# Designed miniproteins, single chains, continued (4), part 18

Each design is a single chain, and the fold is of that chain. pLDDT is the mean over its residues in the fold that is shown.

## One batch from the design tools (miniprotein)

Design m12589
Fold by ESMFold2-Fast:
Structure m12589 (fold): chain A 80 residues (1-80)
Amino acid sequence: TEAQRQQLQKKIDELNKRLDELAKKAAEAQNQEAIDLVQEARGYLAAAEQALKNGDLESAQKYIAQAEELLKKAEEVLKE
C-alpha cells in the first residue's frame, strides 16, 4: 500500500540520519570495525531504497532490518 511505502521510506530516512551520525563518530574514533559496519549498513539502505522503488516491500523491510542491526552493532562497538 501507499501508506506502507511511505512508512518504509520514513524508516530509511531515519536510519540514514542515524548512519551519518555514526559514520562521523566511527571516523573520529578511527575504529575500523565501526567504519566497516556503517559502510555495510549503507549498502543495505541503498538496497532497501531500490527494493521500495521496485514495489518489493518485503525485500525493503528485510534490508531495513539488516541495516538497523548493523547500526546497533556499530553503536555497541563505539561504546567500548
Scores: mean pLDDT 88

Design m12590
Fold by ESMFold2-Fast:
Structure m12590 (fold): chain A 89 residues (1-89)
Amino acid sequence: MDLSDKDYLIEVDTGARYTEVTVTNLKTGEKETIRVEHDRPTGLAGANRAVREAIKWLADKEGISEEEARKRTYITGTGAGKLFVDILN
């Protein structure tokens, strides 16, 4: 997918006890990392929650809707995160 059509990049790194999501503003190069801890060891469910929290955070920060933030964001990940991304995009 062409990153030139996106304003933000979300990278999902899912562990057993937490998921880290790095949000990059592609126009400024600014990066923020959000860590979401799991109540129990989970992979895909933790990744799903972390991406939702990152989109909400980004929408609030930029003053746009969650739907618009999602539309302007390219999401990528590793392992289970990559499969989750294919569902979102």
Scores: mean pLDDT 71

Design m12591
Fold by ESMFold2-Fast:
Structure m12591 (fold): chain A 74 residues (1-74)
Amino acid sequence: MLRFLVTILAESEEAARAAIEAIGAVPGVEVLSAEIEGNLAVVEIEAESLETAMEAARAALAVPGVLAVSVVEL
């Protein structure tokens, strides 16, 4: 498993929480930690590949109220 930091900018804390749930629902992704500060969420994940981590980012972006997502390999 590879580790990634996923940063989510959302319109609301509710949208940020929904994005974290969407990330955790992606097959091959494990959420290790998640922190929310207002409209910003920082999520550490384990994924099988960069492609799987990008699927998690896509799932988060599909959540209404999510403005931006970044992914960094740890």
Scores: mean pLDDT 86

Design m12592
Fold by ESMFold2-Fast:
Structure m12592 (fold): chain A 100 residues (1-100)
Amino acid sequence: SKEEIEELIKEAERLTPPKPKGLDPRVVFLVNLALVYAEKHGIPLEEVVDRLAEALGVTLTEEERKDIFKALSKIAQAFLEKHPDMTPEEFLEFLREVLK
């Protein structure tokens, strides 16, 4: 599991630009980490969005639900508001608990 965690973090880092425009780099990193996790485990992105939003008490509009990146960005922001000093491993544990 540790090797798998390290591999998922590395892949998310590769997908995250050094200075993303308009969003906190941590938000973009967590979005990419959720996307990589979903792909690795064959989980539909709409299911990821719905389960994570429910777990965090995040309300999504119809428009946000149609935009996976926008939905996941709102979810990632909510996670960071509750866990400002979080590690990537803590977010992966959250994903594992919610998406099993």
Scores: mean pLDDT 80

Design m12593
Fold by ESMFold2-Fast:
Structure m12593 (fold): chain A 95 residues (1-95)
Amino acid sequence: AEVVQFIIELVLSLDPSTPLAEQYRKLAEALEEKGYLEVARLFRMLARLGESSAEEADAVLREVLEEYGLDLSPEELRERGTAVLRELEAAYEAL
């Protein structure tokens, strides 16, 4: 609950004209400062994917899968990332 609330407050402070990848990077930095390292890592990965070419994005996803020890495919990881963003967007609208 606290992590979600903190993320919502950060999103409210962001300039909506800022590119999505840069917004994720700023969120990751703020989350790291607050000590939410795992959530920060997720947003850093999303920022990197947003900046990467299709070939680089696949390599980044593979690196993430190895680091987390997950049996998820790159497609499944992208779907989960999108779902998290949708949940954050809904939480923001509910605020």
Scores: mean pLDDT 61

Design m12594
Fold by ESMFold2-Fast:
Structure m12594 (fold): chain A 74 residues (1-74)
Amino acid sequence: GKKDLEKGIKAYKDGDYESAAKYFEKAYEELKEKDPKLAAQALSYAGAAYQKLGDDKKAEEYQQKSNELLRQSG
C-alpha cells in the first residue's frame, strides 16, 4: 500500500510515468478498504501520471473517482 505509493512517487519524479501509474494503481487497490483517503490520493496521482502519458480520459476518470472516494470517507 504505502510502499507502492512511495515507489510511484519516485517513478513519477524520475519521469517514468508508466511505472508511476502502475504503482499508484496498486497502492489504490491495497488501500481502498483500509485507508480510503490515502487510496483517493493514489488515484489522483495515477490520474496525474496518465495525463503525462497523454491519456486524458483515464486521467479524468481517476480524478473523478478520487473525488468521489474522498466525499464518501467522511
Scores: mean pLDDT 84

Design m12595
Fold by ESMFold2-Fast:
Structure m12595 (fold): chain A 96 residues (1-96)
Amino acid sequence: MKMSPYETFVEVVDELVRRGLISEEEGVELIRAASNPTEESFNAMSERAQKVYEIFTEELKKKEGLDISNEEEANKLIEKEKAKEIIEEVIKKVEE
């Protein structure tokens, strides 16, 4: 089974909100920035939401060489096990 970087990011955000590590409002800001990557959407994010976005971007680039802000790369399919590794690492780094 495969999933996109965007779908992987949505799962990270959903899990962070569920665990109370970010607010529901910060989750909405993160999904908006990922789906419509503009200077305005980035500037609208809280400091904590910006940190989450940066951690995810770094992990995705490090493990898969992909950039979520690039529409083609954000929709490129990756193996579900690799997506799960990214999700777990991002959550771990946000919990620190």
Scores: mean pLDDT 83

Design m12596
Fold by ESMFold2-Fast:
Structure m12596 (fold): chain A 81 residues (1-81)
Amino acid sequence: LQEAIDTLRALIEALKKGDILAAIGAYLRLLGLVLDNPDNEAIQEAFRYAEKGFKTYITTGDVEKAIEYLEKGLAVVESAL
């Protein structure tokens, strides 16, 4: 769970910096956590928000809206601590 929090924070920071390679790396790490934790509903729900945020960024370039989705995902895993 803490690893998911740290990974989501890294993804948010990468998007704020415009570091696309770091953002992709963080997104793939989060996907790995989702695959390794199929029964963890908080991680699964947080990933759904991360997917929306990443898609928003890639398709529209809207960093603020992308971060809004990622912050919602972060709140889900933080609430599950």
Scores: mean pLDDT 80

Design m12597
Fold by ESMFold2-Fast:
Structure m12597 (fold): chain A 98 residues (1-98)
Amino acid sequence: SAEEERRKRILAALTSAAVLLEKLKEGASFEEAVKEARRRYEELMERLDELSLEELTALARQAIEKAGASPETLASVASMLAGVDQEEALEELRRILE
């Protein structure tokens, strides 16, 4: 469905935002962190038809746990990286973290 496709795109964006924040936490430069995050986003976007909503949710949860960032920071970064709506990203984060 269009709703499921949209949610999968948001989950891919959130996973990639978490990767960016994890790389910054590990001491990577902003440029290198953005490069890695965009690579991960492109990989997930290519595989959207292969990955279920449940699998993408699990991937997002794992990446978010490693990043250790606030939901607001994750949603903001996802919006900047992938152009997803920040409020929709926050709604997906509430579903993942509850």
Scores: mean pLDDT 88

Design m12598
Fold by ESMFold2-Fast:
Structure m12598 (fold): chain A 113 residues (1-113)
Amino acid sequence: AAEGAKEAAEAAEKAAKYAKEGGDGKEAGEIAAEGARKAFEGAKKEGGATSAAAAGISYAGAEFAGMYLDDKSGAASAASSAASAAGAAADASGTEEAKKEAERAVEYAKEAA
């Protein structure tokens, strides 16, 4: 789960850069969905049903943003979804390292909004 939180945070950072630069929301959504998927897989292994469900919902949200939002707004929504997935993975992990990654992801998502 700690590794999943880190990968979701990296995905949130990349999606946030697309939002700041006025880039492609579809590409940002694909990046965010991949990070959220890895967070979901990590949460399933370590965090039980609730954390896995939260990460899964975030993964679905990132995919939806990439399909329907093709601009800066889509990139910002994708970053927010990846940040939510990082948080779910951090909760599953229970480590300070994973919590720090989730906090970084939230900061990137806030800058993108």
Scores: mean pLDDT 70

Design m12599
Fold by ESMFold2-Fast:
Structure m12599 (fold): chain A 69 residues (1-69)
Amino acid sequence: APRPSPEELRERARQAAKELGLSDTAIDVIAEAMERLARGEPVSVEEIAKRAGVDPDTAAEVLSRALAA
């Protein structure tokens, strides 16, 4: 499958987080983390969840949806 660009993965993450009803702050944190992941930078679901103020399971669901789109 073609690798999404950092901008595309960021936008997919924003859409997935909005669909899950997350706050604007949480959406921005998760979107930035996914952009970093697309650049090949290491990210942890636990650290993303902590920064976004959401449960790790919620962060994992957003990441899963963004990567599947």
Scores: mean pLDDT 79

Design m12600
Fold by ESMFold2-Fast:
Structure m12600 (fold): chain A 72 residues (1-72)
Amino acid sequence: SPLEEEAQALEARLQALLDQGVADGRISPAQLAEIEALLARLRDVLQQLYPDRTDIAAQVEALLAALREWAA
């Protein structure tokens, strides 16, 4: 499915950015902005793949809050 392929590509890019942040000991504001954009698209793709899921938005927001705290 094109949506499943897109979700996998978004997850791979997110993982690469998170791995780079861990290696560098920080997430830059530019990396955080890219992560936020990727998570927004991943949220939309996952909600289309799993329309009966009601927790995707809350899980994405919780992850963003944790990453923003780490970036500060």
Scores: mean pLDDT 84

Design m12601
Fold by ESMFold2-Fast:
Structure m12601 (fold): chain A 90 residues (1-90)
Amino acid sequence: MVTINEIPDPASQELLDDLKKLITESNKLAEELREKGVSHEEINKKVAEFIKSQPAASKLITFPENVTLEDYRLLAPLLAAAALIASELS
């Protein structure tokens, strides 16, 4: 049942779900590397490489304009991840 949804197409919802998964997986990788005694600089590189290899990374770069402010706030950590990807590609 549809109550209120300002996202006009289901692709935006799928993008949001994929981005949430990317956050979770990236955090798990970072923690695993930290437990192994890897340096913070190396952790950042490994996390960026992992994100680049994920299909969701392309969706981060093509952020949809139909996303609501609430969805944007939820995506904020992934925008930081996208910035890391962009920095590595420089």
Scores: mean pLDDT 58

Design m12602
Fold by ESMFold2-Fast:
Structure m12602 (fold): chain A 95 residues (1-95)
Amino acid sequence: NDEEKQRKVVEDAVKKAADELRDLLFTPEGQAALAEEARVLGSLRAAVEARKQELVDKASGEVYEKTKSQKAADETRKQTAEALDEVIREFGLRL
């Protein structure tokens, strides 16, 4: 139904954001990109925090565009932030 489809859109957006952060943190190409951002922002922590915020905003925006539901977008923002915090913890960094 509509609620089930909306849940899937949210879950897909959260997974996509988590996968993008995993690629950034756990691949040589991603680590090189983060190192350059850390140089500009002054720390690796700042670079990772900036990417987390960008991915949360992007996921929430995509869900709003697909569902036209602010509630679904807000839920995506919360779930994405939590999922990305788990990825960052797996990487061994504390924000």
Scores: mean pLDDT 85

Design m12603
Fold by ESMFold2-Fast:
Structure m12603 (fold): chain A 85 residues (1-85)
Amino acid sequence: SKEVKEKLLKRIEELLRKYLSEEDAEKASKELRKATENATTFEEIMLAVLNVLMKLLQEGKLSEEQFEALYEEISEIIAELEAEL
């Protein structure tokens, strides 16, 4: 649903702000929203998330530990929201 997708994206954006600078978090959030614009499944959203996080890791904006923590937290959010469907 559109409501569930918006809730998921807002929670991911909040997590990005926890690990990144304000500027990098804003840029990553915009990239994520663009990448998920036509996404209809949690799998498509997760693939877009992985691509954004991998780019941040490659650019040195996330450590490997931060990447793993973000991926884990986002996976938990998706599992929680999927269980509500």
Scores: mean pLDDT 83

Design m12604
Fold by ESMFold2-Fast:
Structure m12604 (fold): chain A 62 residues (1-62)
Amino acid sequence: MTLKELEEKYPEIAKLLREYEERSGRKFSDEEKLKLMLAAIKEKVKTVEELQLLLPLVLGPK
């Protein structure tokens, strides 16, 4: 499944990623966005705060 297909099927999760990028100033690559969207869908993430908790688990520590 491509990033575009995931964004079309799960627009609420795509909004959370965009909100986090805007608030944090961080920009995700397409690969990072794909990984985060898949994890957020699996975990049924509802808020940007829940998404933030997934970051080190999905992308690893900085």
Scores: mean pLDDT 80

Design m12605
Fold by ESMFold2-Fast:
Structure m12605 (fold): chain A 96 residues (1-96)
Amino acid sequence: NLEKAVEEIIKVIIDTLNKVMENAASLSAAQDKAASQELEKRIEAILSTLNEKDQRKAKHILNVILQKIMENAASLSGEELLKLYEEEAEKLIKKA
């Protein structure tokens, strides 16, 4: 389920970004690295449920969405980012 996997990955990314931003002043380099590794592990686990073709599609969609999240992170709340990029992901999935 490509759509479900992309939605779950976007949610995990936004949740991780919010946690890092909220705790930036108190996070050690080791804690930041651990959060990054856990994020990568979760993304890989979700992607591994998909076949190779859908994994490639998901990675392409995520690359586009991550770029937009980074551009808008300072101006939108986590909930607004999630909602906006779920809509963007749906459009990209329908085209693929």
Scores: mean pLDDT 67

Design m12606
Fold by ESMFold2-Fast:
Structure m12606 (fold): chain A 87 residues (1-87)
Amino acid sequence: SAESELLLAFLDELEALFREYLASTDPAERQAILARMFDLARELSRRLSPEQRRLFGRWLEEALRALQAQDEARLREILAQAKATFA
């Protein structure tokens, strides 16, 4: 569906931002990348149903926790699970 295509495109953009975050050693740059992630998430949320928005929000919190822990293996697992769930 169009919603599934939009969500998969979002996940691909989010994965790119995760890589930028992990490659950065500057706290200010990391904060700017997080702001871009939240802007992207807000745009997507406007196009999702309330139920999809709730599910996505929970997934995003888990992904951000793994990102802040710099757990690349866990991030890859979470992204793969999200793509399977939201496809």
Scores: mean pLDDT 79

Design m12607
Fold by ESMFold2-Fast:
Structure m12607 (fold): chain A 66 residues (1-66)
Amino acid sequence: MEELLEKVAEKVAEETGISFEKAFEVAAGALIGNATPEQLAHILGISKETASRLIKLAKEEAEKLK
């Protein structure tokens, strides 16, 4: 599980330019925590639209790794 989150976080960081730490939070929230875009937007200090896009990207990258 942790290794999958790290791989997804690396890919999200690479594709979007956000830090690995923020990308890891997105991956964990999207894949384990069932986080809403609103929750991640508040935690990361970004818009709900951006948070929604990051959640979708994390889920897409996780599916590609299966």
Scores: mean pLDDT 79

Design m12608
Fold by ESMFold2-Fast:
Structure m12608 (fold): chain A 93 residues (1-93)
Amino acid sequence: SEKEELKKRVQELYKEALDIETEIRNIASQLPEEERKKVLEKVEKMYNQFKSLLDEAVKLIDENKPLDEVREVIEQAEKTLNSLKKFLEELKK
């Protein structure tokens, strides 16, 4: 049951991050070319780091690693998601 809860949390985080990434890209599309490039590079880097953490969490679950290790990786992913949220708020001015 704990593994299923962690899998659901990973799916929720993935969906939330995708929505935020999409919104950042939509804002970037309205910016001047130089600012747009910088925003897209930053969101791509942050989103790729986030996805790598979620992929690691899934791998740990599939390999039956200790659930505390899974929770630690998910916590790191949540911190990265919070950074994406802050970046979005900065872009909204």
Scores: mean pLDDT 88

Design m12609
Fold by ESMFold2-Fast:
Structure m12609 (fold): chain A 67 residues (1-67)
Amino acid sequence: MEARRREEGEEALRAARELIEELERLGEKTTAAQIAAAYILAIAARNSGADEEEVEEVLRRIREIAE
């Protein structure tokens, strides 16, 4: 059970980071829906036991993109 949850958290965190990288590249073309999707993935990663420091880094980057 725990191993499965950790794997899900790591996958969600990876997806969040990949989406954030894309949003940072898009710049002014970034939509509110894409920002919301990144936030949802970051929260899902946290709830699934992803590393707290990595989740906080991702959330910080999302806040910078949202401006």
Scores: mean pLDDT 75

Design m12610
Fold by ESMFold2-Fast:
Structure m12610 (fold): chain A 90 residues (1-90)
Amino acid sequence: MKEELEEKLKRAEELVEEAERRILFSGGRLSDEEIEELRRKVEEAIELARYVLENSEDEELKKRAQEIIRRGEEVLRTLELLEEARRAQA
């Protein structure tokens, strides 16, 4: 059980880190398809982190899960702003 929760949290961290890295290295120049792909990955990460938060008694895992949810929500807001900027420049 604990190992399963740690694996889910690690996957969530990897998905958020991938999205953060791609945004950083794109300089804000993501395609609509890339924005949709990253949104799906981050939504999966948030769901995994919520599962860990709900099923773990380990306060450290809960703190890490909350941090991943926070970071994921920040990424989703950034992707929304990038999508809006692209539509405004049409």
Scores: mean pLDDT 84

Design m12611
Fold by ESMFold2-Fast:
Structure m12611 (fold): chain A 92 residues (1-92)
Amino acid sequence: MLLELARELVEEAEKLGLNVAGLEEPLAALLAELIERERNGETIDLTDELGKLSEKVKELAQLANDLVKERFGVALNTSSLIEVALRFQEAE
């Protein structure tokens, strides 16, 4: 399920012009870690990174949050969304 979700996100990123080939498994692993952090009440403050993120990767992070909430019932916090956005920005 997470690998399928990661594949959908990679396909959307490719449509936006990002070079994300091979990101499916790393992204699925990241999403699994972020879901576990939310379930355990763990938080990391990454808000200082917000000003460095492109609109494309913010949109992809929001899509990831929407899909995770729909499929797993977990809403990712702002810092988790920043980690997802940073992973996509590394591929930009």
Scores: mean pLDDT 79

Design m12612
Fold by ESMFold2-Fast:
Formats: sequence, C-alpha cells, structure tokens
Structure m12612 (fold): chain A 71 residues (1-71)
Amino acid sequence: SSKVQQLVQQLDSLIQGVKELDEKVDPDSSLIIWDGLIKYAQKQVKKYKSPELQKKLEEIKEEKKKLLEKI
C-alpha cells in the first residue's frame, strides 16, 4: 500500500531527525521524544497491521535503547 510506504518513509525521516536532536538536547528531553515516536509508530502498526511498520517500530525501540546505554 502506498500509504504504508509513505508512513515508512515518514518514520525513517523522524528517526533520523530525533537522532540529530540527541546531539543538541539533553538526554531526558530526547527520551520523551523517542517515547512519543514509539507511541505514534505503535498506532500506525495497529491501524495498518503492516510488517514494514512493525520493523520501523522495532528500529525506534532499538535507537531509544542505544540512547539509554549512553546515559
């Protein structure tokens, strides 16, 4: 579905943007943003039931985990 692929591209852009923010904001603020992105991605997974969106959700959770390991 083109909607799913647009959401995958949106999530990729958001992941990259939050990773860049990690260098500019304090870790606590960055964790709040990652949690918001996880919640958003979970909503899209529930709505579309797409494996590609599930994979993006897993990538977001892994990036949050990497940030937690740095603080």
Scores: mean pLDDT 84

Design m12613
Fold by ESMFold2-Fast:
Structure m12613 (fold): chain A 84 residues (1-84)
Amino acid sequence: SKKKKLLEEIRELLRSRGYSEEQIEKTIKLLEENGSVKQLEDLVKVLQGEPLSSLSPETQEFILELLEKVDPKTAEALKEKLKE
């Protein structure tokens, strides 16, 4: 399915960014349970370098809530960047 392909792409992008296998598996589980195809597509764009500010407020909130559970330091940095 498209969702399964996006989850695998996100897994590889997180791995390339230096996330641990534990952080990756936690992220994938949360995305599988709660993420829509559109939210997964938008997360891929952000992980590829697109600014979080280019996404809808709903998708921004979804990504920030996800990061707070997996990587709270990066979540805080992205919140600061959104103020610019």
Scores: mean pLDDT 81

Design m12614
Fold by ESMFold2-Fast:
Structure m12614 (fold): chain A 70 residues (1-70)
Amino acid sequence: MPEHLKVAEEVARRLREEGFSDLDVAYAAAAAMAAVLLKLSPEEVKKILLEMGMSEEQAERAVEIIEEVL
């Protein structure tokens, strides 16, 4: 399986366990794939999540999880 898909699946799993909505899980998984493919910084990942409509608090937590998985 491509690495970016593995990261997306693990990020999705962890966020679901923390009670994130299906929509926020999808946004974070997409951002995680972009981070792997485009070598994005945590700041750039947070910006993407905010532009997708996540709250500031949820975006910060999602970035932490994405960085732990990467």
Scores: mean pLDDT 83

Design m12615
Fold by ESMFold2-Fast:
Structure m12615 (fold): chain A 72 residues (1-72)
Amino acid sequence: MQKELAERAFKEGMEAVEEGIYSPKEMAELMRQAADDLLEMAKRRGADAETMARVEAEAEALREAARRVEEA
């Protein structure tokens, strides 16, 4: 599941970079910020352990996608 989420996020991020909307570095920074925002939102909403684990998986997928976009 994390690998599939990271692949999808990487593809969407690269499309935005190819369209000239963001540089690879800017896109990677936005993805990392989105990962942090997801975790903070889940904590503020009092997410249960199962929901928190899912959000952590999504955040990690975004961080992996950000790393791949920045290296491209």
Scores: mean pLDDT 81

Design m12616
Fold by ESMFold2-Fast:
Structure m12616 (fold): chain A 84 residues (1-84)
Amino acid sequence: MVVPAEKAPEFVKEAKKVLEEMKDELTESAYQAALKELEELKDKDITEEDIQGIADLMRALGADEKAVEKLKEKLLELLKKYAE
């Protein structure tokens, strides 16, 4: 599944809302890193590998595994919504 670059800004806007809703479940460093990575996706095709990369970065920054899994699941559902 791929979100084309034309839809990337809308995907990123919705993904940021998901991230904000989960802010209290994340460390500050993981939250800020994920936010930055999402901003960098605004002008390119977004893939499941991009979502996995954000999850892996958050784990490396010490975020709780359950919180990272929950965020990844929500972002993949959003990816599916904007893909086609």
Scores: mean pLDDT 84

Design m12617
Fold by ESMFold2-Fast:
Structure m12617 (fold): chain A 81 residues (1-81)
Amino acid sequence: MEIYEHTMEVTAEDGTKLEVKVKADKDGVVLEIEVYYKGELVARKKTTSGLIVVTVNGKTYLIAVSTDKDGRVTDVKVFLL
C-alpha cells in the first residue's frame, strides 16, 4: 500500500517548535500524525479529521493538518490553547 509521508517543523505563537510527521493513504482519508518535541515522540494519533491535541511543558496545542485529494499534506498549523 502506497503511503504518502511528510515531515514539517511548526512554531507556535509562544516560540515552541514541534516536528509533525504525517502518514496519509493515497486518498487522504486516513492520517497517522506523530508529534515530536526536541526529538522525542510526545503524541501519536490515527484520524480522519487531521486534528491532534498535544501537551508540552504544561501548555496545550492544537495541530491541524490539511491534505489534498491525493493524500499530500498541503498545510500544517499549530494553535496554543
Scores: mean pLDDT 75

Design m12618
Fold by ESMFold2-Fast:
Structure m12618 (fold): chain A 57 residues (1-57)
Amino acid sequence: GLAGAKRFAVATGTISAAEAAAVKDYADLKAAMKRGNPSLTDEQITQAIEVAEALLG
C-alpha cells in the first residue's frame, strides 16, 4: 500500500522522511519522487511503486 511505497522511496533516498510525511496519496508520492529525482520517467516511478508494494505491502 501507500505506506510501503513511501517507506521504499525514503529507503532508496528518492525522497526525505519529512517529504514522505507530507504525502497523502499516490499522486503526491509520484510528484515527490519526480522532484527528488527529475531524471526518473513516469513509467520508472510507477514500476518502482509497484515493486515496493509487492515487497513491502
Scores: mean pLDDT 79

Design m12619
Fold by ESMFold2-Fast:
Structure m12619 (fold): chain A 77 residues (1-77)
Amino acid sequence: MKASAAVKEGDRATVYIPRSVFEANRSRLVPGNTVTVDVQTLFPEGLPARITGVIESVDWEPSDVYAKVTLRILSID
């Protein structure tokens, strides 16, 4: 709801990670870990975004095309 609209430091956002990226980084995409993610889908075309955050939860099944990773945002570049 509000978290997905207010993308800034200290906010929580759910990031949809493509299956290929998630599978390649499964050992790093664990609750409690800090990760940096390039997230073009949260911003208009031509505005690259990099979000660093602490993983709160990961929701994914083998049939999913995207893993749902909820982050507490530490910084946005």
Scores: mean pLDDT 67

Design m12620
Fold by ESMFold2-Fast:
Formats: C-alpha cells, structure tokens, sequence
Structure m12620 (fold): chain A 77 residues (1-77)
C-alpha cells in the first residue's frame, strides 16, 4: 500500500514534468536544457519515494529509468 502510494506520487510528478517539458519545447528551449531540468526533477522524485514511501531502490531506479526514457523521447522528438 505505501509503495503503491509512492508509485502514484511518482507518476503524478512525472506527468507534471512532461507537461512542463512540452511547454518548454514549444517555447523553443533547447532539448539539452529540457533534459537537464527533467533529470534533476526525476532524481528528486526517486529520492522522495525511497525516503517517504519506503520504495525499494531497485524499483525506484526502474521508475526513474522509464521516466527518463519518456522525457528523452519527448525532448528529442
């Protein structure tokens, strides 16, 4: 239950991050800057779900890896 809550919190944070990334892309912000900001936010989200929701580090790293892949696809496309 607590880990399920952590996953929901991560997914909410990811959706907000991706929405902001799309706005930055429309404003002409370079892909490198979008990826840099997004990666920093994903690192914070990973640490938050580990520390606050007792998520296993391997699970949190997998969530971050999938999220980073989505961010990179959005920024590069």
Amino acid sequence: MKQEKGKEVFEIGLELLLRRAEELKRQGVPAEEIKKRGKETLDILKKSVINMYDMPEEVAEELKAEALKRLEELAEK
Scores: mean pLDDT 82

Design m12621
Fold by ESMFold2-Fast:
Structure m12621 (fold): chain A 100 residues (1-100)
Amino acid sequence: PLRLNPSLRAALEALFGRPLSDAEAAEAMARVARRHGLLERHGVPPIRSAAELARLQREHPGLTGELLALLRRELRVTDTPAAARGVARGAPAEGVPALP
């Protein structure tokens, strides 16, 4: 089993609403990092396994901090979706100019 940062594990468990194994937590962490472009932001090539990502977080503390911030943000959005600015920024593009 992989050893993960306890704060990351706690955040992931909160997001999923259940206890996670180390492997499950690492996989979820990899998906969050990939979705938000954290790997490229830290100059890391695409990671092919959750185990590799778990190892990487120990060598790049900044990545761990950014992952925690993003996970906490996702938790807040999930709990209070209406509180986010999504309501104001969700307007569809009205691309058709009136007046033929």
Scores: mean pLDDT 59

Design m12622
Fold by ESMFold2-Fast:
Structure m12622 (fold): chain A 87 residues (1-87)
Amino acid sequence: MLEEIAREALKLVLELIQNTEDPSLVPLLTAAALQVIGVLFNLEKGVASEEELREELLEALELILEAAEKAGREDIKRRVEELRERL
């Protein structure tokens, strides 16, 4: 479950990068990507608790949600909200 959510979160970051002209989003998207990659690394290595990884994913999803709001991407905002409900 967490790995699936993390991979989907990373896909949302990539979609925002591909479809947005606003370079001011780069810091938010970079922070979100780093946090998701950290979760994926910890899941692969069996490090950290499930609760800790859920908290890190929630933080990453909040960054993606903020970036989606700034980009005017209602479709991505909805998908972030759906992923949050699955945590």
Scores: mean pLDDT 83

